# Designs tried in a protein design run: designed miniproteins, single chains. Part 114

Each design is a single chain, and the fold is of that chain. pLDDT is the mean over its residues in the fold that is shown.

## One batch from the design tools (miniprotein)

Design m3954
Fold by ESMFold2-Fast:
Structure m3954 (fold): chain A 91 residues (1-91)
Amino acid sequence: DNVDKAGELIANGSGSEEQVRALAEELAKLAEKELELNPDMSKEEIIEFMKEQLENLLETHEVELDPETKERLEEEIERLAEEIYEEREKK
């Protein structure tokens, strides 16, 4: 599942598109939970929060991502942050 796929990516420092998506989705869930506490976060703040959570995970596990995996993760983070922001605005 997403947790297992995300964990495998973290352990290896690289991953498939499915593993990248799984990790980004887990970061998105953390961002949605944060929005319940701070509902006025901007899209930029949502992106920054998700990226900070990613950096904290990488630091905790002492892993460096390969450049391609990092780029794909940043793209998925920005896409999911946009979706979260748009859904909140439509509430």
Scores: mean pLDDT 80

Design m3955
Fold by ESMFold2-Fast:
Structure m3955 (fold): chain A 94 residues (1-94)
Amino acid sequence: MEELRKIFQEGELKIEELLKKGASAEEIAKVYLETLERMIEVSKDEEIRKLLEETKEEIKKAVETLDDKAAIGKIRAIMLETKSRIEEILKKKE
């Protein structure tokens, strides 16, 4: 869905602005969790919705268990992996 890509891109732009301002892992996680919720709301595919819900849990765990710098890196890696998996699901269900 082009809409999913736009929501993800808008989220990443907000994250880049926050990183320039020295935002905490909690602030970064909040923006990504809000981005994932928006993606869930527009997704009609149950597999994608499940993946997005699992991604929310992984982000929450990273913030709770890692120091700020490690949490930011892990959260960003999780989001990139989730984007790649969504693109693979969409290609299979064309």
Scores: mean pLDDT 83

Design m3956
Fold by ESMFold2-Fast:
Structure m3956 (fold): chain A 74 residues (1-74)
Amino acid sequence: MLTPQELIDFIDTVIKNIPKIFPNLSPKEQKEVIDQLNNIKKKVENGGDVKKAQNELKKLLDDAYKKDKENKKK
């Protein structure tokens, strides 16, 4: 299981690389994903449950990936 710091570091890496990971998301959609990632990060920084945060992160990234692929086809 990830430590809180490892999860925070992972989220920071994802935020930094959002345009590379999800190139087909609009700037608005990228900002929405970044805002949600920052919310998950803030919960972990405030002593939130790491496993719950990992599950929320996975769902967020899965949803963003699906949207990215749908945008490429539209």
Scores: mean pLDDT 83

Design m3957
Fold by ESMFold2-Fast:
Structure m3957 (fold): chain A 97 residues (1-97)
Amino acid sequence: SKRVEIAKKNKDELLRYVYAFLKRDPSLFEKDPGKFLVDVAYLAPAINETTIKFASLVPDDEELRAFREKLREAYEKYKDQITDPEVLELLEVLTGE
């Protein structure tokens, strides 16, 4: 999909934006990690190139690495509960190297 292509091109910037947006409410992840993964995947394809450019101004590489690892661990644990193949593909892109 075009959304997956955009995510592949801009995965670090998209993760920075998603993390910066979601870190204001970390309880969403603790309460329901499966739902959090789906919400992250749906939020990523809503991000356009202007938003990606804005996200590139977030300078915290260590927080981004920690978030990527946390997202990867949650994805591996909960991926069997996710039924949307586009969500699965987007999470593979966002958590991949």
Scores: mean pLDDT 70

Design m3958
Fold by ESMFold2-Fast:
Structure m3958 (fold): chain A 76 residues (1-76)
Amino acid sequence: SAQARQQAEQAGGNQARSFKEAVEQGASVEELEKLAQQARDTLTQLAQQDPSGRDDYLTAAENFEGMAKKAAEALS
């Protein structure tokens, strides 16, 4: 639904923003991995709470994971 998509975009955007701020503050790879795991857990939980928006939440989680992986590779 449009509402679920909007919620997924908002949640994913908030998680991505927090991750980017951590990178900018010089967080360690270990800290970034913990933040990425917390973000994926949050989006997965939202997918379980709203099955009608499941695909949108899981897509947001996948997109976030890709961004997190690229950031970790750049810091490695």
Scores: mean pLDDT 74

Design m3959
Fold by ESMFold2-Fast:
Structure m3959 (fold): chain A 87 residues (1-87)
Amino acid sequence: MPSAEELLEKVLEEIKELLEAKDYAGALTKIGEFVSYARKNLSYEEFKKVVEKVKEFLENHPDLPKAVQDYIVKELDEVVEKEEKES
């Protein structure tokens, strides 16, 4: 299986391509699939780190509409908070 870092790099490249194509629904789906995979296959510490990297990438992406960015960041924060309470 790819490492968490290798998987993150690949996912960020795929998200970038979708955002450049203005496929925001595809980008949201890809982020959701990655978060689900990370939650099931990574430790909480690794999961938290990869989620933070996705948030940093999105915050630094100029083509992402603010409403979409705010929605994704909120969803990621809620997932991390839920895992913290359960771990």
Scores: mean pLDDT 75

Design m3960
Fold by ESMFold2-Fast:
Structure m3960 (fold): chain A 64 residues (1-64)
Amino acid sequence: MPFSPLEIERLKKANEEAQKLIKEAEARGDDTVESANKIVAESLRLIGDALAEALREEGRPVEG
């Protein structure tokens, strides 16, 4: 198991925020290719940020 419960919780929150962005875009009718690319980029950024934060909290901070 590569992740702790804390890391899993961070990933769940990132996924929930990504789902919220998708729902908000759908509610506004922003269903163009450009909007889809934006949502994907934001979702990946949120997940990436959550993973980086989880790795730091596991006491494995990497500097420089």
Scores: mean pLDDT 66

Design m3961
Fold by ESMFold2-Fast:
Structure m3961 (fold): chain A 93 residues (1-93)
Amino acid sequence: AAAAEQAAIDARADRLIAEFKKWNESVTLAALEALRAAGKLTPEVLDIFERLGFPYARELLAKLVLAGVRLTHQQIVDALAEGLSADEVLARL
């Protein structure tokens, strides 16, 4: 990856962190920062976080990705539509 690509990832992560702080999403913020520290924030993961846009959906994604589970945007939307918590989704996997 080019240095410009990494800078773009960092800028997107910083915007999400600022938004999570603004919405008082401490659990999602901690998970996002842990993913960043582990080098697991990819453009794909960031795109899913940005596209969901809702605190509870981002919390679910953050917990699942931190646990090492790769889900598409649609799979996360489907899980939320089923009324499953993040812990319930993890228990099914």
Scores: mean pLDDT 67

Design m3962
Fold by ESMFold2-Fast:
Structure m3962 (fold): chain A 87 residues (1-87)
Amino acid sequence: SAATLAEVKALLRELVDNFESLSDEEIEKLLLRVYSLASQLPPAAQAAVAAFVEEVGRIRKDESLSKEEKKEKIEEVARATIATLDA
């Protein structure tokens, strides 16, 4: 639904905007909620969200990246995902 799609996009923006202030547990809960809501969307949107969650997990585990670099990469992936969801 349009409401579910809007909520998913809002949660992606929240993750980016609050990344530095969110605990690991809060980020994991947010990602789980995004993934759960995406199950109600068409297959293309589900695939885009699943790819987003996987990539964010990879970025978060990369010990070679600073917190600022992680935020920048997550913001880039979130923007690309939102653009895909808007198509």
Scores: mean pLDDT 83

Design m3963
Fold by ESMFold2-Fast:
Structure m3963 (fold): chain A 85 residues (1-85)
Amino acid sequence: PKLTPEQVKRRIGQLRGVYQSFMDLVNTLESQGDYDKALEALDMGIDYLRRELEQAKSLGDDELAKLAEEYIKELEERKKELQEK
């Protein structure tokens, strides 16, 4: 079954909120020098977003899928930066 416009809007808001929460956590942990926990937080965020991406794809929601892909890319780029420290 296809997501309703209201469900799409809610999921977009949830994705943004989750992404921001993980980024805030990562920034806090990195500022404390806790790179291992920061990497763990990034992995949790990536896993959450990958599940949302697969759900969006299965439901044919291109806008939600694109947003999830963008956030996954940003978290993966941040993970690479931290792995070099």
Scores: mean pLDDT 82

Design m3964
Fold by ESMFold2-Fast:
Structure m3964 (fold): chain A 110 residues (1-110)
Amino acid sequence: SVMDLAGEALLKALKHVNIDNPFEEGLFSLLFLLGLFLLFTDDLSPEAVQKGMEETAKLLGISKEELVELLNFEARRIGYKGPLLTPEDADDGEKLSEFLKSLLEFLKTL
């Protein structure tokens, strides 16, 4: 399932976590955010991802646009070279879903 794929990617990335440097801090931050996201969604469908984004932003006490900026920052910090979101994409479930799938595939390469 998509959730099994996401879980596999996250577990693989966790094997490389060491909080003592900027790369590892970024990886830890990203995995924490993705973990919160997965707590609120059953899959990576556009509708589920949009809901996950809303609930995660609410839990963190930030806007969805600020959550997009945070995800972009941490993704680039760990070396992700794929397409980033714009703040306007915060309510676009299809673009959010495509971004998260791309990011999870990148994490599997670590």
Scores: mean pLDDT 78

Design m3965
Fold by ESMFold2-Fast:
Structure m3965 (fold): chain A 85 residues (1-85)
Amino acid sequence: HMLSEEEAKKYAEIVMKMLDNLTPEQKERVLALIEQEDPELAEVLRKIYNAKSLEEAVKILRTLTKEQAERLIEAFERYSVRAIL
């Protein structure tokens, strides 16, 4: 089922915190890698990159099912770590 507001807020905080540690070039690299695996999740991540507030990121994440949100967070964490290394 769709993500609850509290779950979406926790995921948004994780993503926004990790984004704060990425350069623009690293953000593009992460996006390209996710797009190769799942273009639909990459489109959601693009919307999060353009979010101006935590509230906007939460709203975007709430369009996803819980499974989709978990897959997005896992992929983002995996590729963000690789982009920094």
Scores: mean pLDDT 80

Design m3966
Fold by ESMFold2-Fast:
Structure m3966 (fold): chain A 76 residues (1-76)
Amino acid sequence: SERDFAAAVALAQHVVKYAEEKNESQRSLEFELRQIADAMGVDLEKLKEAIKKAKVYKEPSARDIGLYLHGRALLL
C-alpha cells in the first residue's frame, strides 16, 4: 500500500543516515534495506530509487516502526 511504501522510505532513510554516521559496511546497509523491503512488502530496487529521489529526510514515526515490526513478525 502507499502507507506501507511511505513507511518503508522513512525507515530506509533513517538506516542510510545512521549507516553514514557510524561508517557501517555496504553489506550491512544492504542487509538492513532488504529487511525493511521484505517486512513492508515492497520492492527493494523501488525503495532504493525512492531514497535517491527523496529531497527531504523524514524521521520514522511510531506508526512506521509499528508497521515494520508487524511485517517482521509475519515473516516468522
Scores: mean pLDDT 78

Design m3967
Fold by ESMFold2-Fast:
Structure m3967 (fold): chain A 68 residues (1-68)
Amino acid sequence: MSPAERILKEAREKIEEYVRKRDLSGAEKTFLDSVQRLLDDPSLSDEEKLRGIRELSEMLNDARERLS
């Protein structure tokens, strides 16, 4: 599993837990922390970072829609 795939998997699982708890702030913090983890990983290409950030944004958008 690539570092990006691991970060995305962990973010998805954690955001899903926050959605179950109806904790939007927790989901948003998980998104921001996961974006930073992607940006700080020197092994990831710019394309992998952008793709990961887009997937994280989709996860957060889904969480916001489910919690609104």
Scores: mean pLDDT 87

Design m3968
Fold by ESMFold2-Fast:
Structure m3968 (fold): chain A 63 residues (1-63)
Amino acid sequence: MSAGAHAGLAAALAYHGAPEEEVRRWAELSAKAGGDLEQALLAAEYGRQGDDVAAAGYASRAG
């Protein structure tokens, strides 16, 4: 999705083991654009990796 390519970018970066700082930066940009989907995708991805603290944090932001 060209218009939604940044929706899911932070989740894709997290899946590929990108630095948390980079993931957070893209997640914050997505949130400012109304990106509940990006927060939900990050919660699922960190939960899959076993990072329950990060997963809970992103889930709370997904609304």
Scores: mean pLDDT 71

Design m3969
Fold by ESMFold2-Fast:
Structure m3969 (fold): chain A 52 residues (1-52)
Amino acid sequence: MLTERELGVLALLRRGYTNQQIGFMLDISLKTVESHVKSIFAKLGLRSRSQL
């Protein structure tokens, strides 16, 4: 199951925002966003953004 933070990141990814834009909007580093994206993809069984 996704955490609340991962759900927030996923919602912005599905709206077409870049990792950099998500970091700016959530006030977290790009590296932190990339870590969340990797975790989300692993938990959902996704390999790329094209599957969102």
Scores: mean pLDDT 81

Design m3970
Fold by ESMFold2-Fast:
Parts: sequence; C-alpha cells; structure tokens
Structure m3970 (fold): chain A 77 residues (1-77)
Amino acid sequence: MTEEELARRIGEALLEAAKNAEKYKTVTKQQLADLVVETLRALGVDEATLERARNSSVEELAELATAIALAALEELR
C-alpha cells in the first residue's frame, strides 16, 4: 500500500463512517477505531501507537487518521 492509497482509504472510510454516524448512532465509532488500527498496523507503526489508537475516542482516532492522511499526501507529492 502506498502513502497515497493509504490516505485515500482513510479519507473514504472516514467519510463513509461520518455518513453512517449521522444516519446510525450505533457502532460507527468502533468501525472507525477498527479501521484506523488496522491501517496503522499495516504501516508497521509501533505497538505503543497501536495500543493508544485502540483506546482512543472516535474524535481522537479521526484526528489521528486525518493527520496521517494529510502528512502522507504532502510527502507523496
């Protein structure tokens, strides 16, 4: 997975999760958390970061994912 592909996947997943959160106030936060953790694990980030992400709130996870996507997009150009 490239940085650009990662940023795209995170962005798409966040957008879809946000739409689901608006329509369904259910387990969307858990879906977001699971996606972010799996993506970070695929990137080979350290276990401490993965543990922190897994225990983060949906807002913190969205912020983390957005920061990663933006950083990846900037570096890839």
Scores: mean pLDDT 61

Design m3971
Fold by ESMFold2-Fast:
Structure m3971 (fold): chain A 100 residues (1-100)
Amino acid sequence: DELKERLKKDPKDLEAWLELIKKYTEEGKLEEAVKVYEEGVKKGLKPTHETLLTLIKGYTEAGKLDKAAEVLEWGRENGVEPDLETGSVYSFAMIKDYLK
């Protein structure tokens, strides 16, 4: 698609990586969104609160709390974690409860 072609042209295009992740999450393609995010990280993309919240929310809404927990741990490894101020209080609280 156009976002993938944009990333082939400029792999450091942070905005294109984030838009592609959001697109896959909105389409319900959460595993593809995670793979795109992992590929972006390999090319220098740092996890952001927005990216983590998008993936955690998507997995939580799909009932995949185990996958949401994996994404949360991945963020922690990179010094990023969702907070309640970002508007994902429900997803974050559900993951916190699942892990305990």
Scores: mean pLDDT 67

Design m3972
Fold by ESMFold2-Fast:
Structure m3972 (fold): chain A 76 residues (1-76)
Amino acid sequence: MLTEEAKELARKALDYAKLAVDNHDTNPELAKQYLGQALDNMRRALDLARRAQSPEALQAIYDAAAEADKYIQDYL
Protein backbone atom coordinates (compact mmCIF):
# COMPACT_ATOMS: atom_id res chain seq x y z
CA MET A 1 0.00 0.00 0.00
CA LEU A 2 2.58 2.63 1.04
CA THR A 3 4.93 1.49 -1.77
CA GLU A 4 2.23 1.95 -4.44
CA GLU A 5 1.16 5.31 -2.94
CA ALA A 6 4.79 6.54 -2.97
CA LYS A 7 5.18 5.43 -6.61
CA GLU A 8 1.95 7.25 -7.55
CA LEU A 9 3.11 10.45 -5.80
CA ALA A 10 6.49 10.23 -7.58
CA ARG A 11 4.66 9.96 -10.92
CA LYS A 12 2.47 12.97 -10.06
CA ALA A 13 5.60 14.95 -9.10
CA LEU A 14 7.14 14.13 -12.50
CA ASP A 15 3.95 15.13 -14.34
CA TYR A 16 3.81 18.48 -12.49
CA ALA A 17 7.53 19.09 -13.17
CA LYS A 18 6.89 18.58 -16.91
CA LEU A 19 3.91 20.97 -16.74
CA ALA A 20 6.12 23.58 -15.03
CA VAL A 21 8.70 23.30 -17.85
CA ASP A 22 5.99 23.40 -20.55
CA ASN A 23 4.50 26.62 -19.08
CA HIS A 24 7.81 28.35 -18.20
CA ASP A 25 7.82 30.79 -21.16
CA THR A 26 4.06 31.34 -21.67
CA ASN A 27 2.78 31.50 -18.08
CA PRO A 28 5.53 31.78 -15.44
CA GLU A 29 3.03 32.17 -12.56
CA LEU A 30 1.33 28.89 -13.51
CA ALA A 31 4.75 27.26 -14.00
CA LYS A 32 5.69 28.30 -10.44
CA GLN A 33 2.47 26.76 -9.08
CA TYR A 34 3.17 23.48 -10.93
CA LEU A 35 6.74 23.46 -9.58
CA GLY A 36 5.32 23.83 -6.05
CA GLN A 37 3.00 20.85 -6.67
CA ALA A 38 5.92 18.80 -8.03
CA LEU A 39 8.02 19.50 -4.92
CA ASP A 40 5.13 18.78 -2.52
CA ASN A 41 4.33 15.45 -4.20
CA MET A 42 8.03 14.49 -4.20
CA ARG A 43 8.37 15.25 -0.46
CA ARG A 44 5.30 13.10 0.26
CA ALA A 45 6.64 10.29 -1.95
CA LEU A 46 9.98 10.31 -0.08
CA ASP A 47 8.23 10.22 3.31
CA LEU A 48 6.08 7.24 2.27
CA ALA A 49 9.06 5.40 0.73
CA ARG A 50 10.97 5.84 4.01
CA ARG A 51 7.99 4.57 6.05
CA ALA A 52 7.54 1.60 3.70
CA GLN A 53 11.30 0.84 3.74
CA SER A 54 10.76 -0.05 0.07
CA PRO A 55 13.69 -0.16 -2.39
CA GLU A 56 11.08 -0.35 -5.18
CA ALA A 57 9.42 2.92 -4.08
CA LEU A 58 12.79 4.64 -3.66
CA GLN A 59 13.87 3.48 -7.15
CA ALA A 60 10.63 4.87 -8.63
CA ILE A 61 11.39 8.24 -6.98
CA TYR A 62 14.97 8.23 -8.37
CA ASP A 63 13.66 7.30 -11.84
CA ALA A 64 11.07 10.11 -11.74
CA ALA A 65 13.73 12.63 -10.64
CA ALA A 66 16.10 11.49 -13.43
CA GLU A 67 13.32 11.77 -16.03
CA ALA A 68 12.46 15.28 -14.79
CA ASP A 69 16.13 16.32 -14.97
CA LYS A 70 16.44 15.00 -18.54
CA TYR A 71 13.20 16.78 -19.54
CA ILE A 72 14.57 20.07 -18.18
CA GLN A 73 17.92 19.57 -19.99
CA ASP A 74 16.18 18.66 -23.28
CA TYR A 75 14.03 21.83 -23.00
CA LEU A 76 17.02 24.13 -22.35
Scores: mean pLDDT 84

Design m3973
Fold by ESMFold2-Fast:
Structure m3973 (fold): chain A 70 residues (1-70)
Amino acid sequence: SAVAEVKAQIDKLVAEMKASKDRQQVLEIAREIVELANETVHQASPEDRKALREYLIAAVREIEAHLKAL
């Protein structure tokens, strides 16, 4: 499904973000994650929107933890 593909893309972006030591690059990847999730939510079922939102919240926590460690 489109949501499963987007989750896989978010996972790849989160891994790329964690590999970066550049605050600007981390913030740019964070924007890409949010934009990707936002574009997908407009095409998703209510159940898929809930799953995507939970996945985005988890990704945001990972970004915050990584930024705090930089």
Scores: mean pLDDT 82

Design m3974
Fold by ESMFold2-Fast:
Structure m3974 (fold): chain A 87 residues (1-87)
Amino acid sequence: SDEVEAGRLALQGDIEGARELAEKSGDGSVYVSLAQVLYYMGLYEEALELAKKGAELGERTAYYVMSMALYHLGKHEEAREWAKKGV
């Protein structure tokens, strides 16, 4: 799937290729899956950016990734707001 392929590319260091695949898919779930992988890699700003794009495409699971990334970036109040929306 595009979700699996985007994650694989990111883990191999091809973050640009992973982002291009997400853009080509037009699918919020691909953006969220990529954002989750980047989050686990410690790339919190990039994870937040891609999760926001997933949310814009209607993917509610993006709210959880956004809250986690915001928390690690020190934006604790904004993180709590997005976590609440995901519940």
Scores: mean pLDDT 85

Design m3975
Fold by ESMFold2-Fast:
Structure m3975 (fold): chain A 74 residues (1-74)
Amino acid sequence: EEVVELAKDPVALLGRVAALYQQTGSAAEVYRQLAEEFEKLGEPELAKYFRDMADSVEKVEALARQDVAELRAR
């Protein structure tokens, strides 16, 4: 079970995250894919963690876009 092994090896996990980011160009999508993989492996706590991370990243990106737009409008 590759994905659980990746979570226990931080170097391997970073490599997986970097590879997914290269493919998607989106940190939120990387975390969503990791959540799906962990859920399929029966690791609901890890799946929830990565799902929460994806939601958090999406919110930060949305707020950053809004703040930039407001600053340019001033």
Scores: mean pLDDT 69

Design m3976
Fold by ESMFold2-Fast:
Structure m3976 (fold): chain A 103 residues (1-103)
Amino acid sequence: SSRQERLRELLDRLVELNKEFLRALKNGDFEKAKEILEEIVEVMDEAASLLDPEDAEIMRQMREQFVELSEKVLKDPNNPVYLAATSLTSAGILTQLEIAIRR
């Protein structure tokens, strides 16, 4: 369906943006990381608008957690716990979107 095709495009874009986000953080490019974070949020919000209500709610909750953890990384970039938690949340978002697309 066109909905499934769009969700797949959004998933592919999220994969690319997450790689760029982690690269920016590792390079100390915090302004670029913030810009990429804003793009990730926009893509997640579009994906949530195309999902069934239950999956949309899960996506919104994960988006809020990802933003909170990302802000903690940007404020304390030398804290490996926040970076690890952000990476795990990112992976969970991609997994959840892949599962939702298959329904």
Scores: mean pLDDT 86

Design m3977
Fold by ESMFold2-Fast:
Structure m3977 (fold): chain A 92 residues (1-92)
Amino acid sequence: DIAEKLEILARILEHAAEGLEKEKDLDTIKEVTEAAAEALEELAREVPDEEVSKKLLEFAERLREAAKEKDKEKAVETLREAAEYLKKQAEE
């Protein structure tokens, strides 16, 4: 069920964002951010809606940029935006 997967990932990304706000280890921030990008890329391959898939890949790319830059603020903001988007799509 794609809707269920969208809801589960939204919750995971929300928790990841909360965790990253408290995190000071740059390597941990990078690893968590990259893992979130991978999860979004994997879900994008499963969603039948091309526009939704494209949007998930855009969030994943932004997370990969944040991980490369070790930019915690950018990672947290992107994770929250992605979680909100996933939650909204699951309700449709």
Scores: mean pLDDT 86

Design m3978
Fold by ESMFold2-Fast:
Structure m3978 (fold): chain A 67 residues (1-67)
Amino acid sequence: MKEVELEEVGEEQYALLLDGKEIARMNIPKELFEKVKKKVQELVKPDDSEEEVKEKAAEAYKEALEE
């Protein structure tokens, strides 16, 4: 199964990893990081494409901001 993770690469900067490969970078406030990470892991499915994972990460960030 594909593993999705967010790895800290700088101050409020996180790499979106798919099976250890960086596919995108995100600027996430420290206070929202755990919420965004949890939502990404909930939204991403094992059969999702790289593009679908990126779209779901963006949606997770948006949902975290609106709560």
Scores: mean pLDDT 77

Design m3979
Fold by ESMFold2-Fast:
Structure m3979 (fold): chain A 66 residues (1-66)
Amino acid sequence: MKGVLAEGAAGAVGIGFDDGTVTVTLPDGTVLTHKMSDAEGAKIAARAAAALASGRPPVRVEEITV
């Protein structure tokens, strides 16, 4: 499947997939998973989660395929 990966300056990583799944990995290694109704919302949520953990825009955003 395809998705977007967003990496925050504080080490939080958000991944939003085209099936609506959002996974957020916090700097301590905790993984949170949520299912959204739409793929676009999941991609936006992944970027926002990475930014919020650092209080700054994500330092890296890329399209991924798994």
Scores: mean pLDDT 70

Design m3980
Fold by ESMFold2-Fast:
Structure m3980 (fold): chain A 65 residues (1-65)
Amino acid sequence: SEEVRRAAALAGLSIVGMALGHRARLEGGKFVITAETPDEEAIREMERYARKVGEELGAEVVVRR
């Protein structure tokens, strides 16, 4: 179902986010990923991954500081 796909996506974004110093949340059908690291390489990597996830799901995924 759509709910299961969103839950799986949040889990994946959370796991990758933790590795890259970010925190992922689902808010109003939108995935919000907040950077908790000053590492610009980690932020760029998270942005690339978030873009790919958003494209695959047809959902909005944003990365912010």
Scores: mean pLDDT 82

Design m3981
Fold by ESMFold2-Fast:
Structure m3981 (fold): chain A 77 residues (1-77)
Amino acid sequence: SLSEKREEAIKNKDFDKVKEIIDEASRQLSSDPEKATIEEAFREIVRAIHNLALSRAKTDEEKEKVEKEYEEILKNI
C-alpha cells in the first residue's frame, strides 16, 4: 500500500522514493474520477509531506508547528 511504502521511504530518508509515492498518488487522482478516491489520494500526499517535514524538524517547537500545519490542511479537505 502507499502508506507502507511511505513509512519505508521516510525511515530510510529516501526523498526519491517519497517523490515516487507522491507521483503514484497523483496518477491515481488523475485517472480515478471518484471523489472519495481523490480525497484519499490527496490525504496520502499530505501525510507523506507531513512525515518528511517532521523528519527534517530539529526542535520540539518546529515539530509542533509542522503538526499544527498538518492538522489545518486536513480540516480543509
Scores: mean pLDDT 66

Design m3982
Fold by ESMFold2-Fast:
Structure m3982 (fold): chain A 92 residues (1-92)
Amino acid sequence: MKEEKKEGDTYTVTARIEVKKGQTVRFTVTNKGGGPARIVLRDLETGEVLGEATVAPGQSATVEAVAKRDGIYEAVATQDGPVPPTVELKVL
């Protein structure tokens, strides 16, 4: 499931994916805005942060983690600017 929200000039894109223990979760963000984007990948049930990054304007960043549990993982990208970031969340 993927959800996009806009508050003022700030976009927040939230993506969730069901994962099995031992699978690799990959979260890729492309910043299409004029300011830095912040990205976080976490286990939705435990709140454990598996990876974080800051993405400069016009750049992309990838966060990867191996799932330690079956469950739902959540990826959040927050970006200031007139356009939302491009977000991809997948299991390898």
Scores: mean pLDDT 80

Design m3983
Fold by ESMFold2-Fast:
Structure m3983 (fold): chain A 58 residues (1-58)
Amino acid sequence: GTTEIIGEIEDHIKKNSDKSIDTIKEEILEQFLSKLKNLPADDADEISDVIVKTLSSL
């Protein structure tokens, strides 16, 4: 579900915090694009917002 995907994204960011923000963004987009495409639009928007907010905090 959405919560599980958000948790995976946050875990990926934490494990890769030594990399550049651009590299982390590319890795997240590559890994989660297929999952995002299978979600309702509202859930995909929520996950996208979480990604932006989490990356902005780095």
Scores: mean pLDDT 73

Design m3984
Fold by ESMFold2-Fast:
Structure m3984 (fold): chain A 62 residues (1-62)
Amino acid sequence: SRLEELIEKISELTGMSPENAINAARLYLEDPALATGLMRKSGLSDETIALIEELARLLAEQ
C-alpha cells in the first residue's frame, strides 16, 4: 500500500523507525508549523518533509 511505501521510504531516508515516522506524521496533523520547524531543525530535506506530509494526509483519511 502507499502507506507502507511511505513509511519504508521515510525510514530509509532518515533512519527513523516506522513508529517514529508515524509519530512525526501525527505531530504534523496536530501542529503543521511546529512539526515542519522541528523536522527542518533535525536536518530533514524538503522532499522528506513532503513524504511525511503525505503520510499525515493518508493517516487522517483512515
Scores: mean pLDDT 85

Design m3985
Fold by ESMFold2-Fast:
Structure m3985 (fold): chain A 70 residues (1-70)
Amino acid sequence: LEEELKEAKKKLEEAKKRLDEVLAELTRAAQDPSTSRERIQALADEYNRLKEEVEELERKVKELEEELKA
């Protein structure tokens, strides 16, 4: 259980880092008129996927922390 929580937290931090990188890239791409719509859409799709992954991992971490405390 402690090992599982440690792994979940590690995955969450990695996912948050990737989400932040994609958000920064998407923001830059959206502000650059030379960026293609296809690239903006691809970045938006990746951002949405990573956001879902972060939300799922945050929920898992919370559940594991509650189980360890209860």
Scores: mean pLDDT 81

Design m3986
Fold by ESMFold2-Fast:
Structure m3986 (fold): chain A 85 residues (1-85)
Amino acid sequence: MKEELEKKKEELTKKIIEEIKEILGEDSAKLFEEAVKTDPSLAGSAFAAGGVLAIAEQIEDPSLSEEEARKFMLKTTVELLKERL
């Protein structure tokens, strides 16, 4: 069970890095990858906060698509990491 959870974390992390790269560019993807490598707790907290803020944005603007909410989440995650660095 723990080993499966670690594999899922690695797969999810790679997926998030690729999404950031496609949406925000290479530099933002590298920043997130470096944060995951050096301070995974900070990276996880920033991602969680980005997710909560994206949900709040969708509640205030119900016309916001899942794709737009996901982009907002990823952008907010990167911005939070930049503030901490």
Scores: mean pLDDT 78

Design m3987
Fold by ESMFold2-Fast:
Structure m3987 (fold): chain A 77 residues (1-77)
Amino acid sequence: KKDEIEEIEELYKKGLLSEEEKEALIALINGSPLEEIKELLDKAIGDKSLSIEDRANILTLKYFEAKEKLEEEKKKL
């Protein structure tokens, strides 16, 4: 849990995640109330035509993609 939050912070510092994406991911990991998660997802994933579940899944995929990019950059030096 805390390790995941630290990783999200690092991805944000490297410019691989926006601040809104960072906040929404941390809220998801912490199990924040649905109301808070919905508001943060609205900011991070602006496509309001998608369900909250679909937007959470998209955000999670972006997180894994950002992690892969960070690891690739570390290997490429």
Scores: mean pLDDT 77

Design m3988
Fold by ESMFold2-Fast:
Structure m3988 (fold): chain A 72 residues (1-72)
Amino acid sequence: MSLEEGAAVIAANLGVPLSDLTLEAAKRLNLTLQEIQDLLSRYPTAKSEEEALKILNEILAHLGLPPLEDKV
């Protein structure tokens, strides 16, 4: 799996554009495309990039991984 493919699956499931946020999330999760899709299917689509960041940080916390930074 390429990093871009993982980021695209995250973006599609959350309803947000492909961005550095989705690329960093894909890299940090280090999961297969199927595992990412199965995990994110349990979460609603995000209404904004801020909501997507919140959902991703909740997933990362559940997996014992450090949060994504929300600072530009």
Scores: mean pLDDT 76

Design m3989
Fold by ESMFold2-Fast:
Structure m3989 (fold): chain A 72 residues (1-72)
Amino acid sequence: SAEDLVREAIEALLKGDLDAARRAVGRLLEQGYTPEEIRAMAFEIGTKELGLPVGTATMLAEVLRDIARELE
């Protein structure tokens, strides 16, 4: 699911695995999600499901959006 790909992308960034994050974001884009939708999903999942601090979740969500913009 899209939510699983977003969790994979967040986990990859937390581990410093940028290649894994790029692959997960690429799959989200292939499914038709926009960079802004990926950012919004990452923030919600990061805060509500993963319990990340707001600042950390914001930073990770913005990095994933920027990756998505580069892969467009």
Scores: mean pLDDT 89

